Designed miniproteins, single chains, continued (4). Designs and how they scored, part 64

Each design is a single chain, and the fold is of that chain. pLDDT is the mean over its residues in the fold that is shown.

## One batch from the design tools (miniprotein)

Design m14212
Fold by ESMFold2-Fast:
Structure m14212 (fold): chain A 98 residues (1-98)
Amino acid sequence: SKMLELAQEAARRAALLRVQKALHEREGRVVPPLSLEEARRAAEELGLEEALELLEAAENRDLERMVRLLAEVDPEGRSPEEVREELEELADAELLQK
């Protein structure tokens, strides 16, 4: 499912951003882009539960959990319904354009 792929990408991106921000705050320096493995380790070491949940939901392909978690960490404060609608619109656009 294209919607599932987009949700996985969004969840991993949100987790990576949270981990980079936490590391930047701890280290007092700009942190370079992290791999998923580096991000998971850093999230575990720093106790970043939200980032770990996002990575786990993406690995388990749990669309409903990814939508809920993405809404919880959304900087604009979008609801789970709004996040799901955005993902559906993006997936539909991708299916219509080869």
Scores: mean pLDDT 79

Design m14213
Fold by ESMFold2-Fast:
Structure m14213 (fold): chain A 94 residues (1-94)
Amino acid sequence: MLRDLSEEEQKELEEIALKHKPLYEKARKEAIERGPPDEKEVKELLEKYGKAYRELAELVNNKAEKKEIEKAMEELSILAGKLEPYAEEVRALA
């Protein structure tokens, strides 16, 4: 999990996320067009998302180089886009 971030750190992460918004939107559109993934694909995507989020959190918590944080955010943004269209169904089951 991410630590409590300063306003400056939050703004920097927001700017990095905005740089990757086109990748997120592309992945989301492709996921919608493809339709729901099968059970194996869902498991693999969730495992990749969890790993990517943990990696990003570790890099941010350890104040890693901006370029490493940007790379981790890119991967997370793509995975988030692939999962977001199905997140409402998952939440409804929770």
Scores: mean pLDDT 75

Design m14214
Fold by ESMFold2-Fast:
Structure m14214 (fold): chain A 65 residues (1-65)
Amino acid sequence: SEKEQGLALFEKGFEAIRDSLPEGTDAEALRAASLEALRASTGPAEPLVKRAVALFGRGRALQPN
């Protein structure tokens, strides 16, 4: 489903940026809260997929040159 695809993309994107987060960031707490928000969303599925894709894209943008 679209929601399942969004959750999978979010997990992949978060994994990619986890080590790039600022020192002292509670990465696991941030990930858990974000996943919970995605799962609990009662709105259109499109925003969930867009959020996951944006997070994945941001992770790529944070890659060292």
Scores: mean pLDDT 59

Design m14215
Fold by ESMFold2-Fast:
Parts: structure tokens; sequence; C-alpha cells
Structure m14215 (fold): chain A 64 residues (1-64)
């Protein structure tokens, strides 16, 4: 759901902020916000693509 996407994005962004990855935290949160909007509009495919992009960026930022 859109609420679950926002919660997930917030948790991941907070984790990145604790690691000092400020720009990655902003981008991850932005992607999850966009995904939640597409999910609310019924565009589940776009929501999934944006979530996958956010997860990829999160993994890269954690490994950096």
Amino acid sequence: SADELLEKGYEMAMELLKLGRNEAAKEVMSLFVQASKYDQAGDKEMAKKLEEKALELYREAVEA
C-alpha cells in the first residue's frame, strides 16, 4: 500500500542519515514518495519500478 511504501522509505532514509549518506537519504525518500503516489493512483507497475530503484540506491549507499 501507499502507507507501507512511505513507512519503508522513512525507515531506510533514517538509516542512511545515521550513516551520513544525506544525499542518498533524500533520493531514497523522494523515490518512495513518488512510488506511493503511483500506488494510490493504481499504477502498481510504476510504483514497483520506483521502489526497486530506491532499494538499489539504498544498497549502493550502504556499501559505500
Scores: mean pLDDT 87

Design m14216
Fold by ESMFold2-Fast:
Structure m14216 (fold): chain A 69 residues (1-69)
Amino acid sequence: ARGALASLIATAKSEKFSVEEIAEMLRRAAAATGDPAFARAAKIVEEGLKAGKSREEVIAELEALAAEL
C-alpha cells in the first residue's frame, strides 16, 4: 500500500538505515505484498546505490515517489 511505503521511509530515516539496508527492506516488502510501488521504490534505491548517490538523495527520491502514489 502507498501508506506502507511512506511508513517504511519514515522508519529508514529514524533508524538511520544505510542505502543497502533500505534496498533490502523494500525488496522484501515487494516480495511479501506484490505491490508494484515497493518494486519501483527498490529499483530507485538500487539505481541510486549503483550511481553512488547519497542516502539523503535516495530518501528524497523515495519521498517524491510516495507523494505521487
Scores: mean pLDDT 79

Design m14217
Fold by ESMFold2-Fast:
Structure m14217 (fold): chain A 71 residues (1-71)
Amino acid sequence: SVAAAIEARATPEDLAALRALSEARAAEIEAIADAQDRAAALALARELVAWLAERGGLDRAELEALLAAAE
């Protein structure tokens, strides 16, 4: 899964940064969870993958392939 790949490869700094981003976007995440909106959840996951890849901590191509497989 994408979550397992992130947990296995992310540094503590990347996880802390992801947590801060999740807190900043908490209302959006809560709305997606409440609506059970799979499409919105996948779009958010792609955005977070791109953001993590820009930090250089994770391989974007590998994470994008996992997201494609999850659809």
Scores: mean pLDDT 65

Design m14218
Fold by ESMFold2-Fast:
Structure m14218 (fold): chain A 86 residues (1-86)
Amino acid sequence: SMEEEKRKLEEEIRELEKRIEALRKKLPQVKDPYKKSLAENLIRQAEEYVELAKEYLKRGDLNTARAAIEQARKLIEEAEKLIEED
């Protein structure tokens, strides 16, 4: 149902916010200045997509919210990989 899908998307947003918070805490310890700069940019973009997802979810546009969540997730995964490889 639409209500079940909405709850699922809200849970995904909360998961992404926790992952962003963890990345923000790790960012100051990144040794490679190029990786640090790139990770910071990816985290910032992910934060922007999470806010976009929240806005569209509030409007009831589940398809656009889902697309924004998927973009945020990809950016978060890229940032996690960069920090892990440091």
Scores: mean pLDDT 90

Design m14219
Fold by ESMFold2-Fast:
Structure m14219 (fold): chain A 83 residues (1-83)
Amino acid sequence: MLEFRGGEKGIRELKRAIREAYLKGENSLEFVLHDKSEDELERAARVAEYVGKLAGYDAEFTREGDRLIIRLKKSEEIQKLLE
């Protein structure tokens, strides 16, 4: 599980981790974002969903106070659309 903070550096690390997982053919990833800012948690969720979709992953989110657990799973729906 990769743990990071919100903000520009955290978003950069999130994007890089998703890209590296895609290139390695990983089926799932889990990240924990820790930030006191509601806006930063929302921003990270939107980035993970968007970048994850571009990399072929579906995003699931679980919120625990000032923590956001982001789970990315390889999209079976996208694979089925290519059939």
Scores: mean pLDDT 76

Design m14220
Fold by ESMFold2-Fast:
Structure m14220 (fold): chain A 88 residues (1-88)
Amino acid sequence: LLEEFERAVEEMVRRIREIAREAIERGLPLEELRRRLEAIPEEFLKREAEAQLLEGRPPLVGPLNLEEFERRFRSTTEEALAEHEAAS
């Protein structure tokens, strides 16, 4: 469970960095990058909820680790936005 959680967080971090790199390469405005990054946690949690229903597994992200998930998302998003501003 902890190992699966860390894998999922790493996947989210990788996705955030990919979107940020694409935004820099395409010259997308900062506001557009922010909107795309804001969608990631909702999409991720929806996919996990669907997988839980289909596989009958316990929740990957729950009250005990939601704060850590949100902290990692916020930290990575802040880094991505700073990198975009530096590239501008």
Scores: mean pLDDT 74

Design m14221
Fold by ESMFold2-Fast:
Structure m14221 (fold): chain A 61 residues (1-61)
Amino acid sequence: SHLEEALAQVEEAAKRHGLSAEETQTLKDFVRLVAGEPAPSPRAQALARGRELGRAEAAAA
């Protein structure tokens, strides 16, 4: 798929330029956002969002 190809290119570029893991992840997240959303269902998205929020609160303590 176009998204997988774009993500692979980002990883290759990051490796060649010595980008940090955080910078690489940020670029991959941006590419996913721009490429569109493989959203499965509204329920699955709501559950994922709830879990993410809970994890973020625990990590921020």
Scores: mean pLDDT 66

Design m14222
Fold by ESMFold2-Fast:
Structure m14222 (fold): chain A 106 residues (1-106)
Amino acid sequence: SESVERARRLLDSLSDEDLKEAIKVLEERIEEMEKLIATNPEDMGEVTKQMIELLKEVIKKIKDILEGKSEPDDEELVKLGVALAMARAYKEGPEAVPALAEEIAA
């Protein structure tokens, strides 16, 4: 329940413009991961493919929220919260990594 409540607070704190920026950051990260698979497919290809699919699912859900089509359920909220935190970390650079690591460790 705490992870769901945290994810809801994060989502509610973001504007439509913040959500659009998060989509852009996540789409750029997907492109980077697809290039990584193309250059080094042997050891991490399957895990990276699973991450790409999860991020694509999250992007679709953010777009649906922006269009007013549906409210996220608890599982979707947790996935959104993690992906939005990742997007923030990618945008803010290495200084955001300790905060993300602390949140994962808690």
Scores: mean pLDDT 72

Design m14223
Fold by ESMFold2-Fast:
Structure m14223 (fold): chain A 86 residues (1-86)
Amino acid sequence: AGRVVIEREETPASEKNVTITVTGEGPPSAVLAVSISDNDGKPVETYTVRLEGRATLTFTTPKSSTIRVVLAADGELVDRTEAKAE
């Protein structure tokens, strides 16, 4: 089995961007895909990383963004999560 976790950095209300950390844990063959969408749900950025058991990805995005994370291994969905950036 596997898990994905999204963590947000605490930032002041005046800050437009937030730092997000995504951690994926699963089989060595697993791939972590992170998609960032704007406030209208339009995809603006995608990251893909091979886990090798565990991977952590840190990035900065506007607080209005939505983060969608998919963890898949050998063509099968392992875990999925979605969160607002703020």
Scores: mean pLDDT 79

Design m14224
Fold by ESMFold2-Fast:
Structure m14224 (fold): chain A 77 residues (1-77)
Amino acid sequence: MLDMTPEELKAAAEKGAAQIEELDKLADELLAHPEMTEEQKKFLEEFKKRAKELAEALRNLDLERAEELAREIEEEV
C-alpha cells in the first residue's frame, strides 16, 4: 500500500488526473485530423468520456471507481 500523507496522496492523484487530461487533449487533436476513420473517431470519443470520468474519480480520491474506469478503458477503449 502507498504509505503517504493524505495531502501527498491527493497531490499524486491530481497529477494523475492532469496526465489523463493531457491524453484527452491529444484525443481532441486526433479527432480534428482529416484522415481519422469512423472507427477511430468512435474509439476516441469513448476514450474521452472514460478519461473525464477517471480524472474526476482520481481528484475525488475515489480509488475504487478509478480502478473500475481504468480497467474499462484498458479492455474496451
Scores: mean pLDDT 72

Design m14225
Fold by ESMFold2-Fast:
Structure m14225 (fold): chain A 55 residues (1-55)
Amino acid sequence: MKSILKLFVDGDKVEIEGGEVKVTFKDGSIKELTEGKHIFDGKKIEKIEGNIEVK
């Protein structure tokens, strides 16, 4: 657990710093995300696996 994820739930966004995480959406879709900012086109996040730091 050396990666950092800053979760910004406003507008279904996530910013990843220093690693990668796995995101599961409410509809069951899964995405593996690396460093950077990601936008989910209005999908709601159900679960995130990894090192998570809330804003």
Scores: mean pLDDT 62

Design m14226
Fold by ESMFold2-Fast:
Structure m14226 (fold): chain A 149 residues (1-149)
Amino acid sequence: MSPLEQELIRTLLESPVIQATLDSSPIGPRILRILQKAARGEDITPEIRELAEELGLSPEVIETIVRLGAFGAAALPLLVGKPEVTPADVIAESLRLIAEALRELGRFDLARRVEELRDRVEELKREGRFTPEAREEILRELRELLSTP
C-alpha cells in the first residue's frame, strides 16, 4: 500500500458522506472495520472475501473487490441494492470514491486522471466491451496513478 493510498483511506474514513452511507447500510459496521484495518496497514483480504461471499457476489466480482482493496470494500454499501453487480460497477464506484478523496486532498490533477479512467470503464460497459483484459489494463493504470508521488 502506497503512502497516498493510506492518505486516501483516512480521507474516506473522515468523509461525512461516507459516514452517512455506512450508518444507513446493514453492512456499514463491517465496512468501517475493514477501512480502519486498512488505514493501519493490516491485511483486509480475508474480511473482503468473507463479506463478498456472504453477499452472494460472483467470483469475478469478488476478485475485482479484492484487487481494489479498501476502495472496493467502500464501494459495496452503494452496490448492495443493485439487482446485478458487475466488475465494471465495482471499479466505477471505487474510482468515484478515489477521485473525491483526491479532491479533498487537493490532488486535482490525479482526481481528473482517475475520473478519465472511470469514464472509460462506463463507456466499455455501455458498449459490452468490458473484458477481463480491459479490467486488468484499468487496474494497472490505477495502480500506476496511485504510485505517483
Scores: mean pLDDT 87

Design m14227
Fold by ESMFold2-Fast:
Structure m14227 (fold): chain A 81 residues (1-81)
Amino acid sequence: MELSETEKKILLTLYLSEKPGLTAKEIAEKIGLSQSTATKTLNRLVEKGLVEKEVINGKTYYSLTSEGAKIAYELLLKEKS
């Protein structure tokens, strides 16, 4: 599976987060993206089965699937190697 640099950054941000899920705004602020770019990229990751979304109290939170967590871990190892 070929991932854009933005998709890789979002996966790593979710993997390294102390929270089980993040909003598109929180992800955008952590990476330095616009909220619209973060939302668009997150929806692509949901389509790929690497991220899932959940609506809690009117806010959309994004979290890694098991496959997404595996890919994020592999990306982290490559950056440290």
Scores: mean pLDDT 82

Design m14228
Fold by ESMFold2-Fast:
Parts: C-alpha cells; structure tokens; sequence
Structure m14228 (fold): chain A 90 residues (1-90)
C-alpha cells in the first residue's frame, strides 16, 4: 500500500513538472517537488496526518493551473485524491 501511494504521488509530480516546464515556471516546479517530497517522507514515517496535509498543498498548487491545462490538472488531482484515499485506509 505505501508503494502505491508513493507511485501515485510521483506520477502526479511528473505531470506537474511537465506542466511547469511548458509554462516556464521553475519556481512552481520547486514548490510542487517540495510538497510531494514532504508527502512521501510523511508516508514513509507513518505520519498520515502530515501526508494528507502535504497532498492537499500539492493539490492547491495544481488547481492554480486548471484554466491553462484543464485535462492534465484533472488527471493530477485524481492521482492526488487517490493517494489521499489510500493514506486514509492505512
């Protein structure tokens, strides 16, 4: 289960990094990477409350770009929501 959560977070992060590269927003990429890393670290340390907090932060970062990339942002949000639901089952 932890690996499935980490895989979903990494897939969401990869799509966000691609989005920020297209938008030429390296600062957005850094913010997303830091939020994803906090979420992964929290999951690995059984800090599920911290993991959900970091995942919601990553979700807020993605939502800011929905108008420019609606389909990709929707996929990113679905991956983050999947990670949150898997964390809640732990």
Amino acid sequence: MKQEIIDAINEALDLLIETFAELKDPEGAVRAAKAAQRAISAVENDDYEGAIKALNELKEIAEKYRDKHPERVQKIIELINKAIELVKKL
Scores: mean pLDDT 86

Design m14229
Fold by ESMFold2-Fast:
Structure m14229 (fold): chain A 71 residues (1-71)
Amino acid sequence: DEKNKLREEILAFLREKGASDETLALAERILSLLSTEELRSILEQFREREESLTPEDLETLIKGADEALKE
């Protein structure tokens, strides 16, 4: 439940910032693989940078995370 709440809050943040459907779909996949602690860390980082994050920054961060998770 807490993991689902954190995931939904991160996705809501991405939607509010204008992330594309492609970026949102990728983010959903990535977030489903992360621990509660990792999700909390991501949400805190997004909130700290909320005024400076552009849709392009979000796309870059999400794609970077996807590549980092591929082993």
Scores: mean pLDDT 76

Design m14230
Fold by ESMFold2-Fast:
Structure m14230 (fold): chain A 70 residues (1-70)
Amino acid sequence: ELTEEAKENVYKAAVKEGHRAIDRLVAAGRPEEARRYLDRMVEATRQILGDEVAEKVRAELERHFERLLA
């Protein structure tokens, strides 16, 4: 069983890794691959931490992705 502290650490790691991967793909001129990666990260989070945390990760990563394309 994951503790609340462990869940928080997994959430933070997912957001940090998501930011890094999206930054690299957008910088490489591959925004479609960045979007696909974002969707896969959200689904992976859903499997591990559930729907509520997955939607928080989606909101954070989509906000970041939109800012990079602005």
Scores: mean pLDDT 82

Design m14231
Fold by ESMFold2-Fast:
Structure m14231 (fold): chain A 81 residues (1-81)
Amino acid sequence: DEAKELLERAEELVRKIEPWLEEEQKKAEENDPETWVPDEKTQKVLEIQGEGYKAAAKAKTELEEAEVALKTAERILEIYE
């Protein structure tokens, strides 16, 4: 199944970027929202995640969802590698 294969690849890439995502999530959760200004890389990651989330919500098939997941993971990896 093509969707399953793409999801497995997306999950593998997510494992590689997981430490970077944890750092960015931690910054968002632990900083004071009144004074916190995300750095440029953090802003790009949040933008990519937001775009991925919107694209996934529009996906009508498991294959489309898998493709969005893989593309999102690849874009984040490019920023933090």
Scores: mean pLDDT 73

Design m14232
Fold by ESMFold2-Fast:
Order: sequence, then structure tokens, then C-alpha cells
Structure m14232 (fold): chain A 73 residues (1-73)
Amino acid sequence: MEGIQYALLPSLVPGTLLLMVSNPEDVTQTASLPVPEGFTTATDLVAGTTFSVSGSLTVTLAPHEFRAFLLSR
């Protein structure tokens, strides 16, 4: 079965949210993850790259890959 797991969590940094996402499957998956209104930037905490976001963040996850993003306004 295909599926991506994700969670939006409060961050220790004021005005930010932590978006954690994982692919538990043996296949590469692409998902569009919801970004709450007012958040304009997502920073990949694993790769250190920053993306502009508008309503959603599209991520491609390798088999068993985990990513964490810091969402900011």
C-alpha cells in the first residue's frame, strides 16, 4: 500500500511550525503537503535548503526517507 505520513507540530522558535514527513514504503513517493495560511517559507532541516511556499509544499521522498521542514511566515 502506498502512503506518506506527516505531522505539523509547534516549534520552539516563535512564529514557526515543524513539518515532519516520512515515506514508510519501499517505493519513491511524491506528495503535496498542506502549509497553513500565512507561511511563506519552508526550510529543509536535513539538507539546509530553503523554499518559497504558497499553500502547499511538494516533496519527493525516497523509500524509507524522512524529512523535516521548518515553516516560517
Scores: mean pLDDT 77

Design m14233
Fold by ESMFold2-Fast:
Structure m14233 (fold): chain A 55 residues (1-55)
Amino acid sequence: MEFAVKVSAPTREEAEEAARLLREMIERQGGRVASLEVVVDPSLTEVVVEVEPVE
């Protein structure tokens, strides 16, 4: 199974850390990350993650 991952966070460091952890979790479960988008949005109060299956 392949996944498109989008991570939005108030800082680049938080977004990159969350993206790395999510990639590891998906790969550990036998999945693959087909695309990874990192968005920095200072108006956010928490990390927001969107994961969608891709064929």
Scores: mean pLDDT 80

Design m14234
Fold by ESMFold2-Fast:
Formats: C-alpha cells, structure tokens, sequence
Structure m14234 (fold): chain A 135 residues (1-135)
C-alpha cells in the first residue's frame, strides 16, 4: 500500500538522520525526557512537514501534500512508545500547520517550552543537513 511504501521510506530516512545528527537527537531526548527513538521520529516529522510546505510553495498540489502529511503523522504516532511522545507529535503537527490554538487535551499535556525546544533543534537539524549536502 502507499502507507507501507511511505513507512519504509521514512524508516530509511530515520537511519540517515541518526548518522547526520546523533547529538541533536540525544539533546532533544534529554530535554524532553523521552527516548532517542521518540526524539528521532519528532525530528523526522518536523523535517517532513517543513519539506511539505516548501513543495506547496514550489507548485505541488496542496490536497495531495495534505494527504501525505496526514500519513506521516499516522506513521510517527505508530512509532511513538510513550504517551508523552504521542502528545508532542500531535502538538508539533498542529503548530506546523499554523493552528492558532492546540486542542485542549493536547494543550494541557504539552508546554510552550517543549514545543520551542523541538522547533529550535529541528531547525538545527535542517541547517546541518543543508551544510552536509551543500544545500
């Protein structure tokens, strides 16, 4: 299925991220008190959502990109090992879509400081990726 193909592509990308930014994955895990695996999937979600926004800006079909973003969210949630990681994944998704307010059940479980930490480290991962690949 399309989901199984995308899941494999994301798992392969996750392995590359572990080689590119292991220290940033570790920093995020320590600051959020989650596993390095959960931190990895948060950073992967951040990068994929940023890439999706760039594809729309370059003329990709917004409805097709939206369906792909929803599949990435579902896959990331399926990989999360803790309820904290699931809440952080959901919160990050809504923030990156430009939602002014998080759903109440998520807002009660995720702090602004945790979200700001994900956004900061996510940007550092993208900057490091671009430096390594000459982008």
Amino acid sequence: SMREELEKELEDFAKVLEQVAPELIKELAEKLNISEEDALWLLLLYIELERAQQRIAQGADPEEVERERELVLEIALSKAKSEKAKNLIRALYYVLLGEEKLPEDIAEKVSDEELETILRIGKEVIDKWNEIFGL
Scores: mean pLDDT 87

Design m14235
Fold by ESMFold2-Fast:
Structure m14235 (fold): chain A 68 residues (1-68)
Amino acid sequence: MTVRQKIEELVKEKYPEVLEQLKGASREEQNKILSKLYRELYDKFPDHPDDVSLVFRRMVEELQKELE
C-alpha cells in the first residue's frame, strides 16, 4: 500500500463525519473544520506534504459537490 493510499483510506473513514459537520456549519465554521482536518493529516504524514495536499483537495472538491 502506498502512502497516498493510506491517506485516502484515512480520509474515506473520516468523510461521513466531516460531511455531517459541514452540512449545518457556516462558511467560517466550515473553514475551521477543514483546516483542523488538514493539520491532522499533515501531522500524521509529515514526510508526504504533497500527497496530503492532493488528497485533501480532492476531498474538499467532493464535499463541495455533495453540499450543493
Scores: mean pLDDT 81

Design m14236
Fold by ESMFold2-Fast:
Structure m14236 (fold): chain A 101 residues (1-101)
Amino acid sequence: KSEKELLDEFNLLLLDPNASTEEIANALKEVLENITTPDILLDAVKKMLELGISIRTIARYLRGLYRLKDPSVRVDAFLQVLQATSAAEAVAILEAAVAQL
């Protein structure tokens, strides 16, 4: 698959209300291995991994964030995560964002 096809499929999966955390985690691994295009979501995910947050935990938060009707909330959460200095800080940002449901 092309990089664009992988990214498009990943975005569709994130917006699918029936997508499981495991499906998102598996797709996220594939996206991280194959996509080099600058993307706020992928940059935030890489930051979370650097801070020691597991792919499964990241997938769980992404599932919650993509249930929110306002996309600005998740973009703001991703931008805040990029400035986080610890896993605890990043988790607090993500928990606050998903609570806006």
Scores: mean pLDDT 80

Design m14237
Fold by ESMFold2-Fast:
Structure m14237 (fold): chain A 100 residues (1-100)
Amino acid sequence: MKKQELVNKAIGHVLRAIGLELEGRRDVELASHYVEAAKFYAETGDEELAIKYVQKAAEASDSPEVAEKLRELADHFESLGLTNVAEAARKAADEVEKRA
């Protein structure tokens, strides 16, 4: 996939997440948009933005479903050789599980 297409997808998810936060929502849907943004930023090589949105996803909900999404995201990052982002996602999943 072209880098610009991945950036556009990441931005779309971030804008949707911001809209949900402005509505006062803190749920799995909010977390899912941040997970998707992190995924697309990581695929562009922007590990700093990927880690930022991993953290935002973990802050969005204490649901066990969010912890599972973050573990799936970590496995995805590991499959891409992105060890630092994968470790950040696993740590974020552990933090969600401790609050559940």
Scores: mean pLDDT 85

Design m14238
Fold by ESMFold2-Fast:
Structure m14238 (fold): chain A 79 residues (1-79)
Amino acid sequence: SRSDVFNALAQRISELYPRKPGESNLEGQLFIDTLALYLLQGKSQREIAEALGISVSTVSRILRELRELAEELGLTLPE
């Protein structure tokens, strides 16, 4: 399910961008927020860019990196 894909990728993101004492996990949170809007809420790249206050090109890059992470886990991120 989409929720299963979300949970697996969110766990992997947390491993790659661990929260350290005294540091903010801004990059990890941005990846998780992008994934949630895309996968769970069905938002387009433009809608995600508007919601997060970032460029469409940044959203496109994050989604590409998320797709690569999904492939490493044997999962498919929908188009």
Scores: mean pLDDT 80

Design m14239
Fold by ESMFold2-Fast:
Structure m14239 (fold): chain A 91 residues (1-91)
Amino acid sequence: TGLTEKEVQLMARLEGIRVAMYDKVSSGEGLRQRGLALTNIDGAAQLLGDEKVKENALKAFEEGYKEGKSLSSEEATKKMNELVEEGSRVS
């Protein structure tokens, strides 16, 4: 019914991979997208009212970013689609 911590973590990881993809195309656009992603993560974590959720989401974001940096654009797109499908199943 409501937003879950698992959904926030999946979204944060997806945002990390997405930011890494932008960073490969343009460092300036990558930096801008990182700012947007962190704002989205902060907003989602605030809806759950738990600072630990934000801490875990930021860790998931950095893990996604590191993963995305090691992947090709095709591999990153596939991984992002997998995370979106996972999030859809939790709803």
Scores: mean pLDDT 79

Design m14240
Fold by ESMFold2-Fast:
Structure m14240 (fold): chain A 118 residues (1-118)
Amino acid sequence: AVSQEAIEQARELAKALEDEETLLQLSAILERLRLDPSDETIEELSKLYGLPKELLTLLYQFDTGTLPGVKVVYVEGDFPEDAIYDPETKTLYLNAAIKGTARYYRAMVRALVEVLES
């Protein structure tokens, strides 16, 4: 079970991602986690950015398609949304065209909130 603190911080992060500085911070966090997803790196990033370790783990799991109980599918071609979560099938559909863009980071956190609240 995900803590209420992690869910609330994910909601706040989703709102803060309208700010370019917050977007750059999230990009830097994920870049570091992609290089070293160790408990030590998560602890360091938690202290540096003030985010719960549980939320950092969830962000990494989303980014790698390893979220527990959730199937992540990257949709190639025409896809009208940035991300769609189907709670019935527990499948998250992501627009492959937004990978590595600002839209990806915003879509990721908003979709993560939907997953956690389902």
Scores: mean pLDDT 83

Design m14241
Fold by ESMFold2-Fast:
Structure m14241 (fold): chain A 114 residues (1-114)
Amino acid sequence: KKEAEELYKKGLEYEKEGKYEEAKEYYEKSAELLKKIDPKSAKTYLYLGKAYIAKAKVELKKEVVNEEEVIEYLNKAIKYYEEALKLDPKNEEALKGLLDVSVEILKLAVERVL
């Protein structure tokens, strides 16, 4: 649906500005709209994956990080991107999403070592 795509685009704009809380809200709204309209489409899984990555990034920016929630959000993002790739194996956005999750996992691991 066009409305969900417009919300997703606003999320991308806020993320580019470093406004991760606003980006998260728009990604969540876009994913929820698609989930109600077409819950098992590649695009719906893609938007759900992006929303969960955004949730993880918001949590990671807090003064006190809930590491368990970050791990849970990242695991959900991986599962949704994998479902998107099962339906559309050439989906560049899903592949980039899995890369983004890998980067966030690496950042979390570095924080543990330091």
Scores: mean pLDDT 82

Design m14242
Fold by ESMFold2-Fast:
Structure m14242 (fold): chain A 98 residues (1-98)
Amino acid sequence: MLEEALRLIREILDSVLGGEGAEKAVELAKKNLTDEEIFALAAMARIARRYREEGRDVGELTEEELLEEAERLAREEGLVEEAEALRKLIERERELER
C-alpha cells in the first residue's frame, strides 16, 4: 500500500525529472511527508497518469476538480487510504476558504 503509492509517485516523477531526480524526490517525500500526504500525492499521480493514457491534459482541471477526480478514482479502484487522504485534504482546503 504505502510502497505501491511510493512506486507510483516515482514512476510519474521519472517521466518528468528522470530517474535520479525521481529517486531524490521520493526520498525527500519519505523524510518530510506523512503517510497521509504520500497517499494523497499518489492518488493525484494516478489521475494524472490516467489522463495521460487517455490523451487528456490533467492541467486543464482546477485544483478542486483534480482532488475530486482523484478521490473518485481511488474509491473506484478500492484504494481506501488514498481516498481518505484526499477527503481530509479537501476538508482542510475548505476550512482555509472560510
Scores: mean pLDDT 76

Design m14243
Fold by ESMFold2-Fast:
Structure m14243 (fold): chain A 76 residues (1-76)
Amino acid sequence: SPAQEALVEAFRAAVRALLDAHFPGLSEEEREALVERAEARFRAWLEANPDASRDEILAQVTRLAAELLEEAEAAL
């Protein structure tokens, strides 16, 4: 839906900003791979949870952000 696409775009932008701010040592290739992986996970979760509440979406975003930070640290 357009609303889900807006959520995914906002999530992608936030993830990119987070990586740029905290992991400037990542290559462009590694950064893009992390962004694409995080986006794919969020899209898959939204598809599996079409009736997710705002609180459930926020909890999932928080979990994916934590996972992303660990993967970025490992890539350095």
Scores: mean pLDDT 85

Design m14244
Fold by ESMFold2-Fast:
Structure m14244 (fold): chain A 76 residues (1-76)
Amino acid sequence: MKSLGELLEQLGATVRADPSFDGKSVKALGDFVQHVLDGDVKGAQEAMDKLVSLISDPENAEKARELGKQLIELTQ
């Protein structure tokens, strides 16, 4: 649980640090987290792709994708 929480905090921090962060990013992040916690691998992957597409900085996008993959793997 603590490692899951840390990954979620790191993902949230990465998304919030992006210059393009707005209400759409908040919704996409929430949708991703919900699918991860539900164990819906396909929904989580789709939500992750949507979230990453909203990130303008390539370094932030790569970091978010890496964290998202770890979160999906943890809930399988």
Scores: mean pLDDT 81

Design m14245
Fold by ESMFold2-Fast:
Order: sequence, then C-alpha cells, then structure tokens
Structure m14245 (fold): chain A 82 residues (1-82)
Amino acid sequence: SHMEKLRKERETREKELIEQANKYDSEADKLMEDGSTDVDKIISYYNKAAELYLEVEKYREKAKQDLIDRLFEAYVHASAVK
C-alpha cells in the first residue's frame, strides 16, 4: 500500500540518519581516547551527531541529553589536556 511505502521510506531515512550520527559520535570518542588536543573538532563531531539524532523525532530527548553529557566530557578533556 501507499502507506506501507511511506513508512518504509521513513524508516530507511531514520536508519541512515542514526548511522551517520553514530559515525560522528564514534569519531569524536576516538579523538578523545587518542588524547587529541583538537577540542573544536571533537565538539564539532558531537554537535553533528546531535543534529542528525534531532532529525529523528523518537531520539530528540536522548540526543539532547547525550549532547549535554558529551560536551561536558569534551570540556573536561580540554581542561586535562591544556
């Protein structure tokens, strides 16, 4: 049915957004683990992940909380590296 097609297209788009968001999260986490001093890049990647999660309605609240937690961790990391 037309409704089934629209649902499947939406689910596909949401999966793509989540996959991209997870990729940026993983890249930021890796930079932090590697002791990177590029805090702006780490924050940029976490922000990009949060933007993608916010496009998926069911993850909006999770994305907000995760962004707050990750930015806090990045600032703590920056303070330790400086």
Scores: mean pLDDT 73

